# Designed miniproteins, single chains, continued (5), part 14

Each design is a single chain, and the fold is of that chain. pLDDT is the mean over its residues in the fold that is shown.

## One batch from the design tools (miniprotein)

Design m16454
Fold by ESMFold2-Fast:
Structure m16454 (fold): chain A 70 residues (1-70)
Amino acid sequence: METIKVDLTPVREALRAAGLSDEEIAAAIAAGERAVKRAWATSPETPSAEELQAIFTEAARRAAAEIRAR
């Protein structure tokens, strides 16, 4: 887990600016982390740090959109 390099700060700030609560941001971040972990664990080839960060950001944004639709 500690080897996965994902920058949470810009995603947290973007979601706060969009009006999400800290709990909603945490849920979106958790969704992003799950997506990165799946990509790492299920890929026959190890994704790059840049690829993992892109997967994280996209998954977190998608989760945030689902939260806002509630």
Scores: mean pLDDT 74

Design m16455
Fold by ESMFold2-Fast:
Structure m16455 (fold): chain A 90 residues (1-90)
Amino acid sequence: SMEDAIRRLLELLDEMFEAVEKNDWEKVEELREEMLALLSTLSPADAEAALKALVEYAQKKIEEEKDEELRERYQFAVRKLEGEARKLIE
């Protein structure tokens, strides 16, 4: 279901944030690929709704981060995910 997909995407996003904190960019790439694969199994409408929920959650986490350098790394990872997901949904 879309609800189950959103829940899994949010779990993967939290793991991606932990990988970003550790500067584990290989793990960030693996998690991004897994999230994109999950989005690709959804209809375009469901994928768009799931991506919107994912981005909103990510933005909240980024806003709560007090370390400027870490915030910038989170923003970079999230923008790359969103960009790749947008290409996939088209």
Scores: mean pLDDT 87

Design m16456
Fold by ESMFold2-Fast:
Structure m16456 (fold): chain A 68 residues (1-68)
Amino acid sequence: RSAEVQRAAEEAIRATKELQELSKVKPREEVEKEAKRVAERLGKLPGVRGAEARVLGPGKAEVTLTLE
């Protein structure tokens, strides 16, 4: 269980960093589509009840996990 939670957290951190970099170089609409894909993928991980990803501006993004 702890290993699943740690893996989900690591993937969320990685996804946040990638969305931050994409928000600097891609149009907002495309970055928002990527954020939606990230949330969908993270929400399918074991031990994850739900996931949200948001782009707050160029170079700033947020990923939130709701754990079981």
Scores: mean pLDDT 79

Design m16457
Fold by ESMFold2-Fast:
Structure m16457 (fold): chain A 91 residues (1-91)
Amino acid sequence: SEELEKKINEIKSLIDELMEAVRAGDRDRALELIDKLKQFIEEHFKDSPFRDEFLAALDRIRELVRAGRYDEAIQVLKELKEFLEKNKELF
């Protein structure tokens, strides 16, 4: 549906912004974007079979960002984006 496509594109945009913030070492911006992305998933994808896995990945990214483990956070973000792109029809 058009609504689903728009929501998936919003998630992709937020992930891309989050990756840029993490690469820049902008911890405050990264944490803001993680919270925004979590809220978006909880509001719009609560019934998705992947909701819990996606939220767990975001919690992991948050902990890595808080710990200053930015390279590891980028790896998890890349995996999350790839998962979203491969499974977008199943969300």
Scores: mean pLDDT 85

Design m16458
Fold by ESMFold2-Fast:
Structure m16458 (fold): chain A 70 residues (1-70)
Amino acid sequence: VVYAAVVSGTVPSSKAAELKEALLALDPQGRFGMSGGDFYYFLKDAAKAEQAVQLAKSLGAQNASVSYLQ
């Protein structure tokens, strides 16, 4: 399985579950992970990457950005 983009940033632990749920609602085929305070959301639909960044920022994520994988 090839992901088209990854959205990453820093989010408080108290907001991580809400962020995961919101991002997986945007692209259900995506994959969400955490490492410390950092989150990583892999998207199959690159067209939703900008929406995912804005959604993360709206939920308190700092340094939210997208890297396109293809």
Scores: mean pLDDT 82

Design m16459
Fold by ESMFold2-Fast:
Structure m16459 (fold): chain A 106 residues (1-106)
Amino acid sequence: MEGVLRLQEEIAEDKELTEELRKEGLAKALEPLKEAAETGDHEAYAEALLLFREPLIEKLREMAKTEEEKKEIEELEEILKTETLEFAKTKSQADLKAAYASVEKV
């Protein structure tokens, strides 16, 4: 019932781990985000957002000890994939360009 939330809280309490996962996600997301900014491609933007989250999801899988926790992570990935694409479709090319510019400065 609360397995994934507990694991997410454990990661959030480790500030160094949280920063490392964020940096890895940004590095993976940069090229698809640049493509989305240049083309206005919502699917490329969705891919960038999912790649940004990928290191966190992989860490959750490593920390999962029960079959329930593993199943919750799989369900979370499926939900995120669907919702991320719908969210991406709400963004204009100007929004995508602003997102890329903000990440490039970091």
Scores: mean pLDDT 79

Design m16460
Fold by ESMFold2-Fast:
Structure m16460 (fold): chain A 88 residues (1-88)
Amino acid sequence: SREEAQARIDRDLAAGKEALEKIKKTPIENLSVEDVEALIRGALAALGRDVDPETKEEYLKTLKEIYEKAPDKVFEAMRRLAEEAARR
């Protein structure tokens, strides 16, 4: 339903914001795949909502940095997200 979709987006935005704050304080080598997964969910939720451009830019900039320094973590997070999306 629309209400369930909105609730999921709200949860993804909240979790993504927490992941952004954690990532700012954590060496990239010490980030878990779960942290990157939460960041990607948050980025997608932010793109799907009319959030401010600065927030969208912060997500993209952070993802770019992780991709450049630890691409394996990004690929694994994307694989997990794709598998979850395939599970109805």
Scores: mean pLDDT 81

Design m16461
Fold by ESMFold2-Fast:
Structure m16461 (fold): chain A 93 residues (1-93)
Amino acid sequence: SKKEKILEVIDETIQKLRELAEKHPSVREKLDEYIARLEKIKEMLENGEITPEDVLEALRRLYEEAQSDPDFPEEFVRTLKEAVEKVEEILKE
């Protein structure tokens, strides 16, 4: 159940980030790289290669990297932060 909830958060995050990437063609390649990293995290969680806690650490790293890069749209960074917060809340259940 926690795994299923986290997979849903990742899927919703990927969809939102794809929509944002389409709106920012100048940095599209960089944004697509982060989306690909999220898709890999999803695959690894679904296949049991990583734990829900590992997902949280991976999402935190993506957020910190994006936040440190001035080329990233604020909405993209916020979407990653919201994903971190949602996964943290699920893990507290």
Scores: mean pLDDT 87

Design m16462
Fold by ESMFold2-Fast:
Structure m16462 (fold): chain A 88 residues (1-88)
Amino acid sequence: SAIDKLKTLLIPVLRHHGYDEAVELLEAYDGSDETTFLVKLKKLLKMSDKEFLVFLRTTFGVTEVKSAEDLYKPGLVERVGEALVERY
C-alpha cells in the first residue's frame, strides 16, 4: 500500500535527521484521517508547502523538480493522499 511505502522510505530518513516526533507520528499512522496526518507531519518537519512536496518527491526517488507539472505527477498524489493535492 501507499502507507507501507511511505513508512519504509520515510522513517529511516526522518531518524537520520533527528525528527523523532515525526517518526512517532508516522509509525502510529494507520491510514485514517490523511489530511490531519499530513498537516501534522509538515509542521513537525518545519517545512513550507513547496519544501514538503520537494521532500516527499526526493524521498520517493525523485531528486529534483524540473517544472510545476512535476509537483503534481499522479505517483505523488497516490503516495501522499488526495487532501494534499486539493490544497495546491
Scores: mean pLDDT 61

Design m16463
Fold by ESMFold2-Fast:
Formats: structure tokens, C-alpha cells, sequence
Structure m16463 (fold): chain A 95 residues (1-95)
């Protein structure tokens, strides 16, 4: 088995946000690259919150993992307002 890893910084994704429980946000993201059945993608996302005294405050990173060609990942986040930023994306191919 040969594993190839490609890493990208700051990638665009399409997504939706839904409140699934009081104060709990579910983020559904489609990573726009078409994945082969032998590929997985791992992305790190962070939320940025404007703070009047501290400037921008960053959440801890959340790691998303997706398998197959649908491109969609889903995760639940803490109940905090903020802008979502994709920090990095890694595609792993197994042959």
C-alpha cells in the first residue's frame, strides 16, 4: 500500500449551520475537491470571536475527517457565536 499525503493551508469550503439543540450548532461542510473511494480528507477548523479588549479570540481546533466522494462532513460545535475559518486540509490517498 502506497500512501500519498497532500496538505493545503487556508481552503474554502461550502457549508450550512443549524442549531440542533439549545446553544448547540451543527456545521455541515462540503469540501469541494472530488475524492476517490480510496481517499480521505482531514481538515482543521477554528472559530474566531471578536473581543473588544483582546482582539480576535480563536477557539481550539476541531479536526474533521471525511471518507469517499460526497465531500460532506458534519460536526457539532460549542454554543458560541463566531466566524468559522478553515486552517488546513490534508488529503490522504491509499493505493
Amino acid sequence: VITTVETYESVDVEGTVEEVAPGVLRLTYRITDNLLPSQTVTAQVRRVFPDPERGNVWSPPVTLRQESSDGSVVFDTPPLDGELVIVSKTITTVS
Scores: mean pLDDT 54

Design m16464
Fold by ESMFold2-Fast:
Structure m16464 (fold): chain A 66 residues (1-66)
Amino acid sequence: AASLERLAETTKTGSRYLIAEGKRYRDQGKLDLATLSYNVGLRLGQKDGSQVSIQRAQRLLDEIRS
């Protein structure tokens, strides 16, 4: 059990990175990879409890699904 503050910050950073990677894939027309990246980013946000990351990933997933 490491410092919860450090662990939360690390997972928050990871969520943000995966969301950014998903946007890059979307811009390249690789929608399957974009969807996967957003889904992983959403799961990391859920583990961290980051409401901002969760909401952002959900909106981006909905955008791709529509």
Scores: mean pLDDT 72

Design m16465
Fold by ESMFold2-Fast:
Structure m16465 (fold): chain A 91 residues (1-91)
Amino acid sequence: GEEEFKKLKEEIEEILKETKEILEKIKELDPNDPRVHELEFELEVLEGLLDIVEGLEKITGEPLVELYEKLLEQAKELLEKAKKLLEELEK
């Protein structure tokens, strides 16, 4: 329902924010690691896709739950990659 849609959007935004904070920590440890640039690019793409989906929602009036669910899955995968890289660099 509408409540599920709102929670999906909020969860995506929180995950992307956490990913951004982790990437900043990684940059402090190793600013020249090429994997940082790949993860930053993936983050920018997901942020852009979220903006596009929000724009489509406003135009169509549809909740677009399936698109938000796909964005959530991609955001979770990106967060896991960022956390793994941070753990490797802290050793």
Scores: mean pLDDT 82

Design m16466
Fold by ESMFold2-Fast:
Structure m16466 (fold): chain A 119 residues (1-119)
Amino acid sequence: ATGTATYESEEELEEKEDGSQKYSYKSKLSVTENYTTPTTVTLRLIDANPATGEVLEAEMTIEIVNATVGGSLEVESTLEKENGKYTGKTVAKGTLAETADGVRYGIAESESTTHTAEA
């Protein structure tokens, strides 16, 4: 039987007492056994301050290939404004997937490089 993939995401925008904003994005991708279709997950960081004309958009792509054993990938992204600049951090973590040939492909816990944008 052909495996399936399930995707869910959650977004939250928080305003701190100092007037700075924190944007949080969480996504979860789950794949069942015998999932052989390459899957790409795109994470988009939202423009967090259109009122000031500051545009900050970033995309991160995560690719899952030959996941024949069930597994999951969780991605958390946080975007914070500090001293007039936005700083982003993305953390991805998941399980190892196994191919039909017993070769394992890993979705490891990792941190993205800090994302910074200037007007």
Scores: mean pLDDT 50

Design m16467
Fold by ESMFold2-Fast:
Structure m16467 (fold): chain A 66 residues (1-66)
Amino acid sequence: SQQQQLHQEMVQKARELQEKIKQLEKEYKESTDPETQAKLKEQIRELYQQGNQLSLDYAQQMSELQ
């Protein structure tokens, strides 16, 4: 169904974001440089914002199918 297709696309995009976040979080934990840690923290925040937007877009698209 169209709902299943949208769900699968959302799951894939969310997975890609989670993988990138995990990599950055690992780099953050391994870093001893405060400037590098600050930059990584900003990048992680940006990816979480992208995830929030993805969730909002998904909710809107699912609503439109009703």
Scores: mean pLDDT 84

Design m16468
Fold by ESMFold2-Fast:
Structure m16468 (fold): chain A 86 residues (1-86)
Amino acid sequence: AKVTIKAKVLEGSLSDIDYDDFISQLVKLGVAAADAEAISDALKSGTLEVEVSASTADILLVHGPFGLKAKGSSTPTVVVGFTKVN
């Protein structure tokens, strides 16, 4: 399934994000490691669409939006939402 990534920056930039923490968060929710890495890579590169499994897309839509923290931040610095592309 294809999902569109919508990032709302509250503070700093997407390059400041602790992506290892984000990948860990997604994997704990049942996202496949390969899909979590693909989503992280898309955010790092500024790509706004990513191909993931149907089960990953469902997890992202049910549990989103996600609060992502910059390294050293105690609060979310970016909010990431996902929508399914048909």
Scores: mean pLDDT 83

Design m16469
Fold by ESMFold2-Fast:
Structure m16469 (fold): chain A 86 residues (1-86)
Amino acid sequence: SEKLVEAGKKAGELAGKYARDNSPEAARQAGHQGGVLAGKAAGNPDEISRAAGYGVGLGMRKYNATPEQAAAAGSGAVDGAVEGAK
């Protein structure tokens, strides 16, 4: 859903901004927080994981994050989305 993509994009934007100034672990944490919010909104783990990953990719592009930072944020967002859907 659009709300999941928006939540993932926000997580990606925050992760990208944090990652530029901080470690990949900070990016993963930011992604996780955004993913949890997306998970709570959708209630479907499969849909959430796909939408969150897509949104994170869009957001990370805005901040020109490195591939390592983008991967960490994406992994965090997927894990958070699954957790939030429980």
Scores: mean pLDDT 68

Design m16470
Fold by ESMFold2-Fast:
Structure m16470 (fold): chain A 91 residues (1-91)
Amino acid sequence: GDDLVGNAIGAAEAALESLKRGFPLSAISNALSAIDSLRDAGLLTPELEELRKELKELKDKYLRGQISREEALEKARELVPKAAKLVLEAA
């Protein structure tokens, strides 16, 4: 529905803003929320499913202390803009 698409757009924009501010956990979590809202709208693509898995693995490693904040931010800068672009294109 339109509400789910609106939620996906808002979460994608929030992910990019968090990334710009240097907040890796917020950026990754908002990117995942954007993909989940798009999935619930029935608009999930295979490329977004792959990015969702990579973002979940990145979040899990960061929360377990397996990677530094700087490494998490570097990886988020690779994955979050790609995920946000695909969400906005599919919305």
Scores: mean pLDDT 87

Design m16471
Fold by ESMFold2-Fast:
Structure m16471 (fold): chain A 83 residues (1-83)
Amino acid sequence: MKKVAVLDADDLAGLPEEELRRAVERVAEWLLSQGVDEVIVAARDLAVAERVARLLAEALAGTSIRVRGVLSADALEAYQAAL
């Protein structure tokens, strides 16, 4: 079974750019340590989710982990409710 992680990027939205990059790099290291196959980035603001997903994809470049997509927090809740 594929191991999928969901990253809530709302807590990252308030960070300065340098701290955001460091936080994303720490998340990438954690995902690698957990044997995650795919990650979905979710945030209330889709533009925030897209920014975090781009930084995460850069940090995960050359690894087997795939950034699957971005979702708004509301879309993630609707998706989980449908399962």
Scores: mean pLDDT 74

Design m16472
Fold by ESMFold2-Fast:
Structure m16472 (fold): chain A 55 residues (1-55)
Amino acid sequence: SEEERERIRAYFDPDGDGKLTEEEKKRINELQKYLGLPVDGKPTDELIDAIIKHN
């Protein structure tokens, strides 16, 4: 749902300023590897939808 997408976005970028910390990028990289997605450190819609589908 849209609410789940917004929650996941806020988890990676709680200030909503588009700036990712080193720690947040590492979390994204781990999730991308786990889900079989390209590892680019970006919180893409594809990554978010995959998290929702598999959680």
Scores: mean pLDDT 72

Design m16473
Fold by ESMFold2-Fast:
Structure m16473 (fold): chain A 83 residues (1-83)
Amino acid sequence: MIQEAQEAFRRGDLEEASRHYKRRSDELRARAEADPALRDLYTAMSDDNLLDSKLLEEGDVKKASELAPSQVGRNLLMVADRI
């Protein structure tokens, strides 16, 4: 998880937070291609970060209940509960 993405989310800058998670996803996918021994691990981490990026891009706090296992899903559930 990128701390910069969390800081952007805290500021309400969901677009910036989404961009940070997407960059992380792209980096992890490149690592999966480069390292066959850790391919499954990096692919899973890449997919998680891509899902988090998409959730933030859509601003869909209500979908967070279905995506609670993700870092962004958990954060959005906390925000939704306080609204």
Scores: mean pLDDT 63

Design m16474
Fold by ESMFold2-Fast:
Structure m16474 (fold): chain A 117 residues (1-117)
Amino acid sequence: MLSKEELEELSEILGVPVSILERVLRVRPPKYSFEELKAYGEFTYEELNRDPVLVFLRFVLGGVNADRLLRALGIKTVEDFRGITPENILAALAGVVSEEEARVIAEAIRELVEISE
């Protein structure tokens, strides 16, 4: 698990609340060093036009799996997530991540969409 200070830095870089990052990284521990995660987060944030929901998905799932999720749910813009149920997200993540990871990610997406309003 990352330190409190490292989680706070990633939260600022990604535009994602530290509480959401802590919950997700607890069930899906990072395989990379903090420096690698920081660089990847900064790159992802700039690439995705600073959208916290899209940044979060790419950071957590990786580009290929994030893109597959968006296509499976028919997401064209972040606003389309408002029409998506947690059950839809769980179904789209089936076989991609564990059931526990999928539940935490689905809740995180919901919270991020609500904050982005």
Scores: mean pLDDT 75

Design m16475
Fold by ESMFold2-Fast:
Structure m16475 (fold): chain A 68 residues (1-68)
Amino acid sequence: AIPDDYEPYTVKEKTNIFEIAREVAAADPRYAHLLTREGLVELYQTNKSILDQPDDIPAGTVLIVPRD
């Protein structure tokens, strides 16, 4: 948001990066790029310092979601 190119997303339950991308894209179609391979890689790389791996993300993790 305003004038930030990044949006914080709090993980509500244990999940993976694919489900997060799907939930964000479903809530706002402007984030549909997260469903592409490149967008998914960008989401992971943006949060690389926080995420040990993309398949096991614990509840309460705050991720930064990049805009297209």
Scores: mean pLDDT 73

Design m16476
Fold by ESMFold2-Fast:
Structure m16476 (fold): chain A 80 residues (1-80)
Amino acid sequence: PTDEEIEAAIREAGKEQGTGDYVNYSGVKEAVEKLGLGDKFSEEEVREAIDEAVREHGLAMMGLLSVAQAVYAIKKLLAK
């Protein structure tokens, strides 16, 4: 997937959760599934990528990740 496809999947997950341009763990997992990657990565791998993104960029509002932080997390998964 391209960066644009990843961002679109994250924004769609955020809209479905009612969080707009912020996502929690479940929103990132939903975006991974929308990209057809749910079977390639375990829940633990997704969690670790999120924790890495949070460590490097900090959390956005109220413990949620921004779209940019979530894109970073998914790109880390794809680099493995």
Scores: mean pLDDT 74

Design m16477
Fold by ESMFold2-Fast:
Structure m16477 (fold): chain A 126 residues (1-126)
Amino acid sequence: LQEKYEEVKKKELEEALESQDVKLLAKALLEGNQEALTYLKEKGSPELKVETLKTARKLLESTLKSLESAPKVDPAAQEELDESVLKIVQAFLDHPDPAVREEALKIASLAAEYGLKKTVTYLLSL
């Protein structure tokens, strides 16, 4: 069961990378997928980076609102989300394109608003 699930996820990621599917890429980034992050950083156009980060911000806001409304929050799930967001911010906050930096900063600001500790600590170190 686990092997089939990971194989399906890998295929979906490969299809998203080939089609430049912004929604699937944004979801992969928030799930902490390092291959998706590396691909977007090194191979993504500035336009693809902006649209993917904008979509990731909307998905992040929806996820954070759902976590606030949940009757029981898994602290490990919140920490994994914080770490994924931190990696996104670190990858794009120093990007040469101002539009990419602006979307990364908006993600960082949203993370700070909802109290994601690792991301907030990183921003305070800048």
Scores: mean pLDDT 76

Design m16478
Fold by ESMFold2-Fast:
Structure m16478 (fold): chain A 77 residues (1-77)
Amino acid sequence: SIEEKLERLRKLIEELKKADPLDLEKINKLLAEMDKILEEIGEIIEELTPEQQEELKKLVAEAQKVAKELLAKHKAL
């Protein structure tokens, strides 16, 4: 279901927040898993409620921010 996909995305974002910036393999794996979920949600985007669409927008923005901060920390090393 869409709610299960959103919950999985939330869990991946939380795992990304806890990831070691030096562990590029783990970061890339988490980002790849997020991309797959976003593709799956994209296929059913028209079926999302307005509340689910707003939640998705917030999760995407948070994921992008966390990923950017982690990759910037890695690059600074």
Scores: mean pLDDT 82

Design m16479
Fold by ESMFold2-Fast:
Structure m16479 (fold): chain A 62 residues (1-62)
Amino acid sequence: MKVAVMVVNATEESIEKALETARREAPDAEIEVIEAPSVEEGKELAERLYKEEGIATAGLSA
C-alpha cells in the first residue's frame, strides 16, 4: 500500500520527522511526500487519496 505524507510550508527537518513517523506506522508501505499549498487543501487531497486510491495519509505539518 502507499502512504502519503502531507506537508505545508515545511522545512527539510519537518519532512524527515513526518517520514519517520509514517514509516513507523506503516513500515511495509511506499511513502510519498506531497507538498500542499495550504492546510485546508492538504486535508482535502489527503481525504481523496485515501478514499479513491487507498492511500493513508500522515504528517500534516501546519
Scores: mean pLDDT 68

Design m16480
Fold by ESMFold2-Fast:
Structure m16480 (fold): chain A 94 residues (1-94)
Amino acid sequence: SSEATREAQAATAAALLGIGSGALLYFRPEDEEKAIRDARAGADLALASGPYAQRMAARALEIAAEIAEEVGREKAAEEMRRLAERTREAAEAL
């Protein structure tokens, strides 16, 4: 596969972990620790890849943070926003 194909696969996996963490909190707010763990896994996967995966992960984590905030999980929302910033900044790094 091309580099672009591997990057797209990493981006998809990271985005699924990111947005999935928010979806988990919507249905199971008590699983906050697992949601944070899944969000971190998505961010770590993106950080190990390239800028495309990092930008996709950042967007997914921003959506997850919005969902976490909507369901009143402030700790998860803050961590998800921090992870979104970290992945976005990595994509823009010198």
Scores: mean pLDDT 87

Design m16481
Fold by ESMFold2-Fast:
Structure m16481 (fold): chain A 94 residues (1-94)
Amino acid sequence: MIMEEADAAMVLMYTAIAKLLAKRGKEEEAVEELERALRMAEEMARRGAPVAAETARAVAEAAEEIAKEAEDEEAKERAEEIARRAEELARAAE
């Protein structure tokens, strides 16, 4: 459980960094941080971590926010894909 809590904290940190980078116009870097967050959430779900669904929802919300405000079309599409994958992961992990 302590390991899963540490992983959840890391995912939340990556989503916070992604939002900060997006606000600074660094949309490509923001998407890279979202992809790191999603990969960690996927590993948590694979292990059956109790907070996996909540963690995946946090990734989805961050990705949706970044996609909505994105000016770069490629970054927007990638963020939208991450949001969809994270939402599906959250649903599956419940």
Scores: mean pLDDT 83

Design m16482
Fold by ESMFold2-Fast:
Structure m16482 (fold): chain A 56 residues (1-56)
Amino acid sequence: SIDDRIRRDVQRMIDSVQQQRQNARRAADVTGNPSQQQTADDYDQLIQGMQSWYQS
């Protein structure tokens, strides 16, 4: 069904965004750059929103 396809796509997106978050956190740790820390925080909020939607 369309719902099943959307759920699989959302799970793949969550996995991808989690990888990007890890990359941003490592960049922040290495460089001390506040923009990289903000990027990681933005990804955290996005992941929480997607997971909340996915569980509903």
Scores: mean pLDDT 80

Design m16483
Fold by ESMFold2-Fast:
Structure m16483 (fold): chain A 82 residues (1-82)
Amino acid sequence: MIEELIEELRKELEKAKAEGLSSEEVMERLLEVVERKMREYGVDDEIVADLREIVKAVMDNKKLSPEEILEVIIQGIKLLLS
């Protein structure tokens, strides 16, 4: 489950980078993938709201690259699903 989600997130990040999306747009694209996968797994989407808050809190302290946004999301998923 989580490994498939992480792999799809990495794939989506590369597409977003190729499209030249902003950091905010990258965050929203990656969170949309998480939401879709949580629905596919039949899991409550509460985790998406928590992830958005975590990513925004980090972004408020420093500018994140697209790769850093992905890393924060992956770490947040691992923490919330532990």
Scores: mean pLDDT 79

Design m16484
Fold by ESMFold2-Fast:
Structure m16484 (fold): chain A 102 residues (1-102)
Amino acid sequence: EKEKEFNKLKILAQSELGMAMIGMSSLKIGSPKEVQEKLEEAIKLAGDASNLLDKDVKEALRKVEEAIEKAKEIEKLIPDGKGVVKALENARRYIEKALEVE
């Protein structure tokens, strides 16, 4: 059933978004204020995306893409941000696959 595949992809996307949010929250500790503000913006976008997966998967994809852009800016400022970018890119892939399943 396509519904089972869709639900599995949503759970995988939510897992990756959760890991990214936890990682970003950890990176706020000891970071400069400008980096903390960018991390807070990216955390909000990832959280919004996770909440939208049950309501509007296309909007969830847009929020993840915005979060990836913010996370890439953070990665340029702190190299430890690389793991966060990877988790968000994994979430984007799962959301894209979910959009191809009805």
Scores: mean pLDDT 85

Design m16485
Fold by ESMFold2-Fast:
Structure m16485 (fold): chain A 71 residues (1-71)
Amino acid sequence: EDEKVVEGIAADLKANPDDAVLQTAAMVLMIAYEVEGKLELAKRIAESLVAAQPDNEGLRRLLKRLEEKIK
């Protein structure tokens, strides 16, 4: 189930916010969901990535793009 996968990634990012491999895996999954049109799932991953790296302007920009697509 996609929702369970997203919850797992969010929990892992919260526990290990500096894990570069986990951040990369989450980013790849976020892009895959965006391409599939699963924008809410992609947004949830983007929110978790922004929480792990709040100073990363690229991730904040990606989250804003997803929010605009959902509107």
Scores: mean pLDDT 80

Design m16486
Fold by ESMFold2-Fast:
Structure m16486 (fold): chain A 62 residues (1-62)
Amino acid sequence: MKRLEEAREEIRRKILEEGADKVDVEAIAKKYGLSVETVSKMAAEVEGELERAGEVENGKPV
């Protein structure tokens, strides 16, 4: 996978396993060579997608 896709998938797994509050934006940004702003935006997008799918409520896995 491309780095952006890998970062997005890691964020998705973290939210589903531990909740959105456990996503370490700075660590993911450093790991994948992305900006903190880019990772933060991805985390918000993924959380919103999972909420719409009924997988997450209020940042926590269902």
Scores: mean pLDDT 78

Design m16487
Fold by ESMFold2-Fast:
Structure m16487 (fold): chain A 88 residues (1-88)
Amino acid sequence: SRRVVLLTTTNGREIADRLERRGDTVVGTVQPGSSPRATHLRLINGQLSDDDIDTIRRLQPDVIYVDSSISDDTVTRLSRIAPVRRIS
């Protein structure tokens, strides 16, 4: 199964549920309650802390999904860890 970090501020539970039904594992999320076993990361003004970026690196995701609330600077940093895909 693919390891997924899901960085969305809306519909996180619905998206995580769909990913998990197809056999992916959601290992990190920014919306509380999106996935019960995922590491909770904190988004402030579209940005993650350096500690949260390091946490994502340690989670070893196969893909990172981001919504429009995530800053371009954060997307650039995340793209060095794993492929980043935008969700709409």
Scores: mean pLDDT 85

